Designed miniproteins, single chains, continued (3). Designs and how they scored, part 104

Each design is a single chain, and the fold is of that chain. pLDDT is the mean over its residues in the fold that is shown.

## One batch from the design tools (miniprotein)

Design m11604
Fold by ESMFold2-Fast:
Structure m11604 (fold): chain A 92 residues (1-92)
Amino acid sequence: LSEEELEEIRRRLEAEHSPIEAEAAVAALKGDIVEAARLALKAEDPLRAFELAARVAEELGRKELALKVLTAGYIIAGDYDKAAEVLEELYK
């Protein structure tokens, strides 16, 4: 993803979501999972930022990135059963 695409995604997400959720989602899309987690933990629902990033990745045809981001989000949210299910899709 180019910096221009990431900035457009951030602006789109900020229109309907909190700035912290948008920033966390962009960090996840960049593969900076540690920064994404740090920002998401400041939001009301840490999982939501990762779900937003996964949705954007799917829209861009980045299916593997979407599954990796969702797996990280579920781990951070403590939903290990869902994390395992999504991780299985990565290795199908």
Scores: mean pLDDT 82

Design m11605
Fold by ESMFold2-Fast:
Structure m11605 (fold): chain A 80 residues (1-80)
Amino acid sequence: MSKVEKLREYIDRINEAVKAGDKETLLEILKEMAEEFPEYRKSFEQFIENIKAAKNDFELELIAGSLVVFLATEIVILEK
């Protein structure tokens, strides 16, 4: 599986966890991604802290939306 394919699979998993309101699963996904993509580790650690600090589902959706935009941008860069 290519890096682009893996990032797309992670976007799908993130979207599913967010739809479920599952903050714990979203944190587990980010930890897995930080280990698999060390080049993005600092960014993913920042998202982990932001998600931990989220007080409600709205904040969680906003942070996860930013994460999806980050990953989608990386996919576009990799496909060029």
Scores: mean pLDDT 85

Design m11606
Fold by ESMFold2-Fast:
Structure m11606 (fold): chain A 75 residues (1-75)
Amino acid sequence: SEVREQLEANLKAGLEVIEKYKDDKEKLEELKKLLEKQVEELEKALEENPSEELKLALEVAKRLLEEVKKVLEEL
């Protein structure tokens, strides 16, 4: 589906941003905070209106957040 293709593109773009800033602790901490907020907002949206699109968006956001956390732990 177009939505799934867009979400997969967003995951790839997010991973590329994390790789670009992999040695910039301040930028990674900022990105972590933004992703934590996105996860919270998507979880709330999913509780109010469950949809496959929101589930996929939440999975992407959680995966990006875990990647940022891993990079930060290795700094």
Scores: mean pLDDT 84

Design m11607
Fold by ESMFold2-Fast:
Structure m11607 (fold): chain A 60 residues (1-60)
Amino acid sequence: SAQEEAAAKGAQEANPALSEEEAIRSADKLARGGGGVSVRELSEEQAYNAGYAAGQLGPL
């Protein structure tokens, strides 16, 4: 989805060592832990920001 692609881009911007799958998974865990929603329910900008934050923390 566009949200998953945005999350992957955000996470890889913060940590380019993350694979796309790891980036999406980490962003989804952060979104569910912080806001109780999946990455797919976020806007593209919110998904990117969740990904970026997850990338800074490393794989979740």
Scores: mean pLDDT 76

Design m11608
Fold by ESMFold2-Fast:
Structure m11608 (fold): chain A 65 residues (1-65)
Amino acid sequence: SQQLIQQAVELAQRARDLGEAGDVEGARRHAEELQRLLDSMDPETRRQAYRAAGEVLGVDLRVPE
């Protein structure tokens, strides 16, 4: 579970860095990969990953019900 959370954080960091560098398409692809990863997680791990990724992105990510 920690491994999946770390992968989510790494994808969020890459998306942020690409977006800041002006690579909007690259940022979008990494954000899509992050979303796919989050969708594959159990609810508890997903909540933790949403919180951690949200902190990296500087946004409040809504946890799915």
Scores: mean pLDDT 75

Design m11609
Fold by ESMFold2-Fast:
Structure m11609 (fold): chain A 80 residues (1-80)
Amino acid sequence: MEEEEYRKLGIEIAEEKGAEDPKLKPGAEFTKAYYESEEAGEALLAGAEDASPEFAKKVKEQKEEIDKQAEEKFEAAKKA
């Protein structure tokens, strides 16, 4: 499968999580940024770490969970 498909699934999952709980929007936004540009994602995360280490930790956890769900959906789609 194409990397673009994985990227789209990751963004979609991130948006879904942000929609489920508006408080998760920052984590979802950081995850989407990473899928669009690793540099942009890292810049946003670095800013979050400077402002709030606890918030940055939460964002990292959310990104990890979203990445896992994206891979799960990606594999399911590939298996068809």
Scores: mean pLDDT 71

Design m11610
Fold by ESMFold2-Fast:
Structure m11610 (fold): chain A 85 residues (1-85)
Amino acid sequence: AKVEVLVALERDGELTLLSKETFESEKSAEEVAKEAARRAAEALGLRVVSEEIVGEAQAGNTKVVLVRARLDDGSRVLALARQTV
């Protein structure tokens, strides 16, 4: 299935786009979003303290999941995965 992932960093009230990727994956949109958030934290040298699903929507063959990961410096990573089957 085709998956698009957007990753953004929220720090000091600002939202910065870190990455946008498109690839094929058999993983769920939720797993892809969680993995993207974890990779972003690792690239920043920070630890994920908590993960939550902030939003989820499905329409036809498209599913969208938004995951928020709280980092140990108090910043947050937002990962939005859109999966089309």
Scores: mean pLDDT 85

Design m11611
Fold by ESMFold2-Fast:
Structure m11611 (fold): chain A 106 residues (1-106)
Amino acid sequence: MSKTEILEQAIKAVSGLRIELLEKYLEQLLGKKVELPEDASYRELVQKLIDALEELADSYREKAPELSERLLRILQEIRDNLDSSPAKLLELLEEALKVFKEIENS
């Protein structure tokens, strides 16, 4: 599975409040263990997903500097909108996925 495909599944796991699946996908994306609270809220799951994506964006900075900076801007917009509707957060996460796909294919 490509990292883009793993990220797509991670976004779906957040939307479905599938905490154990999100841990699995974040571990696959970062190459390290990720532990989430068993009672984590939607907001906390979005927060953990964007933390992981910030780490990934930084790791691609040398390979794709402009796309990495664009991804980081979208992640900051998500961070500023954590209390927004799930539909707005999903829209921003889908934009982040689109940029990450461009990074992986660069």
Scores: mean pLDDT 86

Design m11612
Fold by ESMFold2-Fast:
Structure m11612 (fold): chain A 78 residues (1-78)
Amino acid sequence: SKKEKIEKVFELLKELLKEVAPDLSDEEIEAITKNFLSSTFNIEVPEDASVEEVINLLAENASQEEIDKLLSALEKLV
């Protein structure tokens, strides 16, 4: 599903960030991931939004094609 693909995008971004910046905390990695996705899909994310809320916002506002393109790019890097 679209939501499952977005969840995979979150996981791959977190894995990539842990590899390139291992000194970052889990909280910092999550914040960077949220900001990256907000900017990439041009979606306004509330400052206190949970990961699930961000995934739901992407499922509602990002196109399937945009998600598939990002997922494919991330799978090549991880």
Scores: mean pLDDT 79

Design m11613
Fold by ESMFold2-Fast:
Structure m11613 (fold): chain A 76 residues (1-76)
Amino acid sequence: KLRELKEKLVKAIEEKDYKGAIEYSEKILELEPDDTVARTVKFNAEILLDPNASEFSKKSAEIGLELAKKQLEREL
């Protein structure tokens, strides 16, 4: 269920489980391809798992995940 996936996504972000955040974001996008928040989470979590990402990119991705988490919490 969509709400359950969004709840799991919030927890993954809180726990810094970036692999889990990507997994739950992909499942949400299978149900709602236009979900901008889920797309934002996937994009930023992928940056945080990329060993070649710059420090600036990683800091920006952390901020992006925090903003996406707050938006998900408002939707729940």
Scores: mean pLDDT 85

Design m11614
Fold by ESMFold2-Fast:
Structure m11614 (fold): chain A 124 residues (1-124)
Amino acid sequence: MDKEIEEIVELISSPDPEKRKEGFEKAQKLSDEQKIKVAEALADSPDNATQMAALKLARSVKDKEGAAKVLLKIAMNPNVDLFVRIEAVRMLAELGDLEGLKYIAENDPSIVVREEAKKEIEKL
């Protein structure tokens, strides 16, 4: 189980677009619990494209509560790229996670991320 997750994370983190595609296709076949573990590992990457892959994988998780927890973690992480964090806020809004959006609006260190969360709450 751990070895399969590590292999998939390595593929998606590759600079080779064909390997990234292979890794993402393999990740789509995982259980929700395994997808969450992969998404969390990808979000810790310093690479913007890898962080975006974490968001795409989180969106594919059928457990909406699990997906929301990963997206909240990404949105609140100051080491994650600002555009990736803003996209995570928008995805939380798509899931209808009003509590997560309120938490971000009150607690995120970035005013830009807080204002995006407030804007998305107003649309719900």
Scores: mean pLDDT 84

Design m11615
Fold by ESMFold2-Fast:
Structure m11615 (fold): chain A 91 residues (1-91)
Amino acid sequence: ELSIYQKMIEKLLEKHKDNPELAVSEVAMVIKELIDNKTDIEEIVETVEFALELLKKYKVPESLINKFKETVALMMREHGFPQSYIDKILQ
């Protein structure tokens, strides 16, 4: 079963399928909200991994996927996430 945030990410990608820049921006905002709300690190990482797989499935340009990864990695670093999780997102 998908979490509420995973379902939100799916809906955002479907809603903005013709505007991948906006889709990526809105998905990054969902991740920021999870971090700001002090969601469990494991749940945040799972949600980011799910988002990355969906971005690939929706054939979002690699340049935008890379911008998403860097944006999320920066937010994770600013909030003291372990480097191992950050490295996993950047791969």
Scores: mean pLDDT 85

Design m11616
Fold by ESMFold2-Fast:
Structure m11616 (fold): chain A 75 residues (1-75)
Amino acid sequence: SDAEIEAQVGGLVDRFAEQLRAEGIELSPETKAALRDALLAAVSAYLAGKISEKELEARLKAAIDAARAAALAAS
């Protein structure tokens, strides 16, 4: 269900933020929200058959890389 997908994506973002916190890097609420939205958009597009698995992988990587870069720039 959409609610389960949102919960899973939220959990992944929370775990990523916790991993960064353990490394001494703080993920801002704004960057965390942007990452969540980007991951949800990519997963939703894939499940709707709009993008390939390779495009999904590329979008997920880009979103995570952007979030890490933003967190590092703010540190």
Scores: mean pLDDT 84

Design m11617
Fold by ESMFold2-Fast:
Structure m11617 (fold): chain A 61 residues (1-61)
Amino acid sequence: SVTVERVEFSSEEELLAFYREELASQGLSDAQIDRQLAALRALFRRERFTGERIVVSKTTV
């Protein structure tokens, strides 16, 4: 599932730190978090820190 929320981030590091905390709060394992962050990093590079949070997860709908 993919959801989009407008969030302001000034750097890739800030985005990754915020997202890691959010995923940890959902009970995801370190391996799952790393997988999600890798996908986010790829998107963030393409979008040049656009400030939109894109959640790419295997979350049950």
Scores: mean pLDDT 62

Design m11618
Fold by ESMFold2-Fast:
Structure m11618 (fold): chain A 71 residues (1-71)
Amino acid sequence: MEVRERAREIVELGIRALETGDEELFEEALRREEELIEEINSLPEEEKKEALEIVSEVAREYRERAEAAAA
């Protein structure tokens, strides 16, 4: 599983939902986030820790963009 790629896709969907007010995009972002978290929770302990750190890094990278989109 490419955690970084999937996390970025989820964030991009969330940003587009905020920019457009599209409730379907927001629901899709939430669904993909739930699926990613479930898959991460099924990983071995070391891989799970690495995956969660990658998700945190992606969230940090997109924080400014998400705040701008919500403004």
Scores: mean pLDDT 78

Design m11619
Fold by ESMFold2-Fast:
Structure m11619 (fold): chain A 65 residues (1-65)
Amino acid sequence: SNIDTAIEVLSIFAGKELTRDTPLKDVAAVIRDLVGEEVAARLLEEHGDGTLAEGLEAAQRLPPS
């Protein structure tokens, strides 16, 4: 799926293996680098207790900038 592909790409950028169940907060630095501090802070506030898969699902539902 698109989410699984995104997790694989993020694993490369993070320099470690990530999974669907990886806590979103554990990859906060990578997310900030990709989407900027404001969007990253919002995702972490809304989904900070959630998984990477939940955060990516939420992100893909955002309207294009």
Scores: mean pLDDT 74

Design m11620
Fold by ESMFold2-Fast:
Structure m11620 (fold): chain A 80 residues (1-80)
Amino acid sequence: MEEELLEAAEALREAARLLREGRRDEAIKVIQETAEKSKDPYVKKVLEGARTLAELLPSDEAAAEVLEREARQLEKAAKE
């Protein structure tokens, strides 16, 4: 479980970096592929929510900031 939380957090940080580079389609793909590989239903649900936010938010910077906040929450959950 902790490993999947950390993997999801890393995927969200990578997606945030891709968004800041203007590579939104690649960012969404990273999130989707990580969600498909996850066995944890909580992690899968968080990643699907993050994908939806990345698609709907009007700016790549705003989307990246949201994904980085979600990554920090997953990292904290992995430590508890």
Scores: mean pLDDT 81

Design m11621
Fold by ESMFold2-Fast:
Structure m11621 (fold): chain A 87 residues (1-87)
Amino acid sequence: DLEEKEREAGLRMAEVLRRAAERNGNEHLLELAELVEELARNPNPPKEKLEELEKRIRERSEKLSEEAWETIREEALELGLKNGLNI
């Protein structure tokens, strides 16, 4: 049941990022939400695809402004994820 719990956590994170993107209007947040959702829905992709997704997630995360990160935190709190997130 670990795989299902990890999928659920990933989908919740994707939802947080998507809500943040909708509120903030930030294209990097939307792309990040899509990448996280793809990884959550298919956690066992080929190694090359996994490495590419992880790289793209890192690159998009690095382009986020302080305001974008604050929006992510606010949306995470609204979804009741505050006790499970170290961000």
Scores: mean pLDDT 74

Design m11622
Fold by ESMFold2-Fast:
Structure m11622 (fold): chain A 87 residues (1-87)
Amino acid sequence: AEREELLRRAEELVARLEARLSAEQRAAVDAKVAAFEAAHADAPPKFLPAEEVREALEYLEANLDSLDEDQLAAAVLTLRAFILTAR
């Protein structure tokens, strides 16, 4: 239940954050995510503790409008990595 809720919240937040990325930033994030998946193909990483994910989501939701472009790209990368490890 908690993991499923956090995954849903992360997916919803990623969609909102990705809508704010430039095409160049989106391409850079997509490349980094693909590299992360390739690096862990034979040894999938364990997901982050649920509490750490929840705190990160709460912080991002509270500060969404104040994130700069670099923070926005880093947040998307982190959330997409979490989504990959949670599935």
Scores: mean pLDDT 73

Design m11623
Fold by ESMFold2-Fast:
Structure m11623 (fold): chain A 81 residues (1-81)
Amino acid sequence: KPASAEARALADELEPEIREAAEEAARRLEEELGELAPVHATAMRLEAVATLLDIELTADTEGLEAARRYAERRIEELRER
């Protein structure tokens, strides 16, 4: 199931902010966890990829407004870690 052009455009718009939030969370975990940090940092980066795919899916199934609200919630969750 390919994402619509509108869903992809929204994901592309939000990708920098989502990836920045995930990288910042990964960086904090690298400082706190030492030798365990790479596993948790990788998990944060994978969450960014999953979030982008879920934004595309939500846009195509529930609409662009629902997808944007989903993205806002996920970015907040990543920033709070």
Scores: mean pLDDT 79

Design m11624
Fold by ESMFold2-Fast:
Structure m11624 (fold): chain A 68 residues (1-68)
Amino acid sequence: SEEEIERAEKLRQELVDYAKEKGLPDLAKMYEKMFERLVKEGASLEQIERFAEAAKRDIDHIAEVKKA
């Protein structure tokens, strides 16, 4: 349980940092709040991991569109 919470917090921080590195701080803030909601609502670690991966793909897509 404690280890799962720590892993979730690490995933949240990695996601926020990733979005900021791509120059998308508003998106970082949005995903951070969505992540916090998932954790509060009792989402499994697997669900949280899938969310983080999907969010990173979305960040990549948005960053590409902004460069075009």
Scores: mean pLDDT 82

Design m11625
Fold by ESMFold2-Fast:
Structure m11625 (fold): chain A 70 residues (1-70)
Amino acid sequence: SLEEEIKKRIDELRKKAEEYETKANQYGDQVEALAADPSATPEQILEAMRKMGEYREKAAKYKAEADKLS
């Protein structure tokens, strides 16, 4: 049914948001580790921060799309 298809789509969007949140958190941990590492370059830290922000934004957008359908 259409309701079952919508439910499946919501579940897929929620799963995507969760996956992107997990990736953002992993990059957040990497930023902290790199900031504590005297051998890390500023470019490595900046790239990890950029990826963290990118995945946080993607997670938020997928959550918003799921919320709109629910």
Scores: mean pLDDT 89

Design m11626
Fold by ESMFold2-Fast:
Structure m11626 (fold): chain A 74 residues (1-74)
Amino acid sequence: MGKVEELQKRLAELQKEIDEIDKKLNIDPSKGVAEQADILKKNNDTELIEKRSQLAKENVDLMKEIAKLKEELG
């Protein structure tokens, strides 16, 4: 169980970093995905957009690893 909990904590930390970037890009997580995409398209901060994309990819990979470990432990 400890490894799954460690990955969950890491995932939470990644989400916090994404949330910080979203604040800088003026993205409201309560808005729909289409509205968030429009905000990203209008933003000129390519460095933050690229970093957000990388973090989102790592987030997906971690979720897949957590799911696999839970399946192995269940």
Scores: mean pLDDT 73

Design m11627
Fold by ESMFold2-Fast:
Structure m11627 (fold): chain A 83 residues (1-83)
Amino acid sequence: SEMQAKIEAIMARIQALEGVPLEEIRKELEENGLTPAQIELAMVVMQGQDILSQYAVGEKLDADSQAQLAALRAQAAALRAQL
C-alpha cells in the first residue's frame, strides 16, 4: 500500500542515522507527520532488526531471541491493524 511504502521510505532514512538516540528518531518521525500508531510500529520494527543484527546469516537464534521476536511480530501485526 502507499502508506506502507511511505513508512518503509522513512525507515530507510532512519537506517542512515547510526548512533542516533531513540528519542531523536521518534522526533523525526513526528516531524514527518506520522501518527502515534505509525511511530510505535516503526520503533517495534527497529527493535526486531536490532535483535537480528546480532546474528550471522544462517545462524540459529536462541530460544529467548526467538520468543522476543515473536512478541515483537505480534505487536507489529496489532499496530498494522490500527493503520
Scores: mean pLDDT 73

Design m11628
Fold by ESMFold2-Fast:
Structure m11628 (fold): chain A 68 residues (1-68)
Amino acid sequence: SHMDEVIDEVGRRVQEIFARSRSLEEAIEQLERLKEEIRKTLPKDIAEQVESMLDQVIRHLRERLEAA
């Protein structure tokens, strides 16, 4: 489905961000930028679902950063 293709592509971009980021702060910054791009480029229904998934990843990384 189109949603499955979008989820796969977003997952791939998230993995690239982790592979290229030197710190948790850099990864969070890049994920926030990806979320902004998705908000501006995808249809609202798809964007909301993908943003929710990215927010979960960002929240997890922020919790790890704040705990350190």
Scores: mean pLDDT 83

Design m11629
Fold by ESMFold2-Fast:
Structure m11629 (fold): chain A 71 residues (1-71)
Amino acid sequence: SPAPLPEPAQLIRELEQALAYLRENAASLTDEEVEAGIALMRGLRERYADNEEVTALLEELIALLEEARAR
């Protein structure tokens, strides 16, 4: 495997911090950062499909990034 996945508890904490950041700062992201963020979050959603808390946070992050892209 190219890289180990983070432990779910640590990932949840990191995703909660990312969500708080994006709610205030999504408008400051470049188009490249938005696209990279969407790709990363979608990849994590596939890898953690069986974890409801992780997938819920990832879906909210993807929605905010897609909204930022649409501006």
Scores: mean pLDDT 82

Design m11630
Fold by ESMFold2-Fast:
Structure m11630 (fold): chain A 78 residues (1-78)
Amino acid sequence: SGMEEAEEDARLMRAAVEDRATYERLRALPPEEVGAITFNGVSALLMKGAMSDEETRKRLEEEARRIEAAGREAVAAS
């Protein structure tokens, strides 16, 4: 169900932020792929950015903004 998957994704996000090895692995990915590993939305991408080098942080913030804009477009189209 959707609730269990959302909670699992949130747990993985917290583990990535707290676990050095997972964090370093995610940081090594291309910025485009980091955006694809979004765990339940914009907040997760911004949190990853706060834990990264400035360049990675900027790219994650850009991805977060793109996802937020897409969400607003979907709402406006409704």
Scores: mean pLDDT 51

Design m11631
Fold by ESMFold2-Fast:
Structure m11631 (fold): chain A 76 residues (1-76)
Amino acid sequence: TTVTTGSRVLPMSVAEVRAKVREGLAAHPDAPVTITEETPTRLVLEEVDPETGAVATLVFTEDGDGTLAEGTLVTP
């Protein structure tokens, strides 16, 4: 099992990120993406690759006037 992490600061609020994610999920309801946590200051998404079993987790956390985006990929 391999774990890979990365982070990026987005110049937008968590509320704007949530709105974009909800819009994306509405447009692609068959996507293997689940919202595992949703609060005013934090949003967590999880995607499972059906071919490999790899789990990608994307965390958006309020960071001042922007949002800290952190990604983690766990491969078998």
Scores: mean pLDDT 78

Design m11632
Fold by ESMFold2-Fast:
Structure m11632 (fold): chain A 97 residues (1-97)
Amino acid sequence: MLVRPGGGLMKLLRMQGATEEVLSRERALELLMAYFDRDGDGVITREELRAALEDLLGREPSDEEIAQAFGVLDQDNDGVVDREELETYLDVRSTPV
């Protein structure tokens, strides 16, 4: 696991005023994009993910940890993670039937 046991990501969302009970999908995406997208360009680069993981872990992440996390999020393998890829990762596209 790249984060400490106990849900470091959920802890960050709660610290930003989000709770499990009232957290909407769009609000979660907004908070995560604001946290990861440091340049405000609407995409998350490998370097921005590194900086976010460094803050989350309390230490500098290894290249392997960054590559693993980026590989999970970068579903299109285009070298960046956009809001749509992050949304897809969080929601797991369920076929509306």
Scores: mean pLDDT 62

Design m11633
Fold by ESMFold2-Fast:
Structure m11633 (fold): chain A 95 residues (1-95)
Amino acid sequence: MLVEIAARLARRDTEAGRDPLESAGLAAANAARGGADLEEAARAAGKAVGVPPEEVLRRARELLENPTEGMLAAREAAEALREVGREIDEELAAR
C-alpha cells in the first residue's frame, strides 16, 4: 500500500505542476518514514513520473537527512496522503 501511495502522490504532484523529481523524492521519503522500503518506493514513484529511480533515491535520502526540508515534506505529504487515501477508498467502494 505505501509503495502504491508513493506512486500516486508523485503522479498527483507532477500533474499539479510540481517538478517530477521533487514530487517522486517527497513521495518516496514519506513512504519510507511510514515503514515502506525506500528503494521500492523510489522505483515506484520514479516510474510513475518518468524519473530514473537512482535520482529519486538520492533526492529522497537528502530529504530524510535534512530535518528542515524533511519537516516541510512531511506536512505536504500528510495532506497529499489524505487525498490519495480518499481516492483508494472510493475505488475500493466502487468495486
Scores: mean pLDDT 74

Design m11634
Fold by ESMFold2-Fast:
Structure m11634 (fold): chain A 88 residues (1-88)
Amino acid sequence: EVEKLIEEYIAAGRYAEAAAAMEELLRRKAEEGRPAEELQAEGRAFAERVREGLEREAEALSPDPEALAALAERLERAREETRELLER
């Protein structure tokens, strides 16, 4: 049940919620007596996948993306002007 829900969250790109559900699942497995080292390894691998997914979302949906784009454009234009001067 919980494992299926985690897969559904991953498929939907809801990595934060998938990570929370995974953490609870691993906690329950620990209470069932599964080795801590095994659970930690599974948790780290999953957390890394979530981190990568969130990084992509942050890049795409980061607050104030227009300000970031404007800054990048200004830097690029400055470099272009410098190159033009060198070609003279």
Scores: mean pLDDT 64

Design m11635
Fold by ESMFold2-Fast:
Structure m11635 (fold): chain A 73 residues (1-73)
Amino acid sequence: MSKEELFEKVKEIALKAGLSEEDAEIVARATTVTYESSGPETAARSTKMALLVLGLPEEKAEEAAKKVLELMK
């Protein structure tokens, strides 16, 4: 999967979870940068933390982060 493809897919997941386009882009960028530097498990944790900070309920943030992890496997 390309970096650009990962960014777009993470943005899509965040949008479907209820985030705005701007917030979804923040999550996608955080995930992509962390994936490049630290791998898929750390990127998924970063995604969950970003979603929680942006106001998603814990259950939705965990579900979305799990979907993001599956994209990187």
Scores: mean pLDDT 83

Design m11636
Fold by ESMFold2-Fast:
Structure m11636 (fold): chain A 75 residues (1-75)
Amino acid sequence: MKIEVIFDDGKVEVFDVSTVEGLVGAVLWIIGEGLDRNKEVILFVDGEEFENVLEALEKAKEKKSPVEVKFKDIE
């Protein structure tokens, strides 16, 4: 089962969240992109907000919906 991860800058990646490797890869990639941008990561699945990347991916798998990632400035 493949899930699209979509960043607000238009960057898109696809992960197979049915495998442990794909799930771990998605988590590490999302966190890494946030760190590279020096911003907080906020995730959305079907209009619901998540702070936890794993919970967002599980919800995306359940609803067969993409994960939308937005970057928030650190105040």
Scores: mean pLDDT 78

Design m11637
Fold by ESMFold2-Fast:
Structure m11637 (fold): chain A 88 residues (1-88)
Amino acid sequence: GAEEGLKLLDQAIAAARAGDLATAREYLTRATDLLVETARKLNDYETQSRINELSNAALTALAAGDIAAALAYLDQLRAIGEALKKKE
């Protein structure tokens, strides 16, 4: 559910802040899968699409070494995850 996705997202944020980009990518991918599945179960396809867009943007920023941009996208994903958790 959204709570598990948020926990993995917090791990991705911590790894990104530490400069561990490989670990950040791994946790972000796992968090995205759970948040996407949660949005799908709620029939919230607009939120599902937005999660995929923000996750892809964060992954692109991490690959470019743009940690500030990556953290901004991760913060937006976290806000979406909190909103999904309230709908569960």
Scores: mean pLDDT 89

Design m11638
Fold by ESMFold2-Fast:
Structure m11638 (fold): chain A 94 residues (1-94)
Amino acid sequence: DEDELLKKVERLKEGVENAKKQAEKYAEQASTEANIQIMKYYVKQAELAAEEAKKLGEKSSEEAKKLADETIRIAEETRKIYEEAVKKYQEEKE
């Protein structure tokens, strides 16, 4: 069934797009969060979304793989922001 295969590819691509939106949302929340523990939670959620995007993208189109790669970069950048925030917190600690 060619129709079933097309629907499967479309669903996988939609999954990658949704995962990217989740990663972007959590990245934005992490970048504006003042509490380090809550920020860490948002970073982990962005990383989980990137992992899902990678898994779905590998089974889909080249366009979906590109979206997955972008999602991974968002999560990596979010992790770096968190690491810088932790460093500042440790430097300001008693």
Scores: mean pLDDT 85

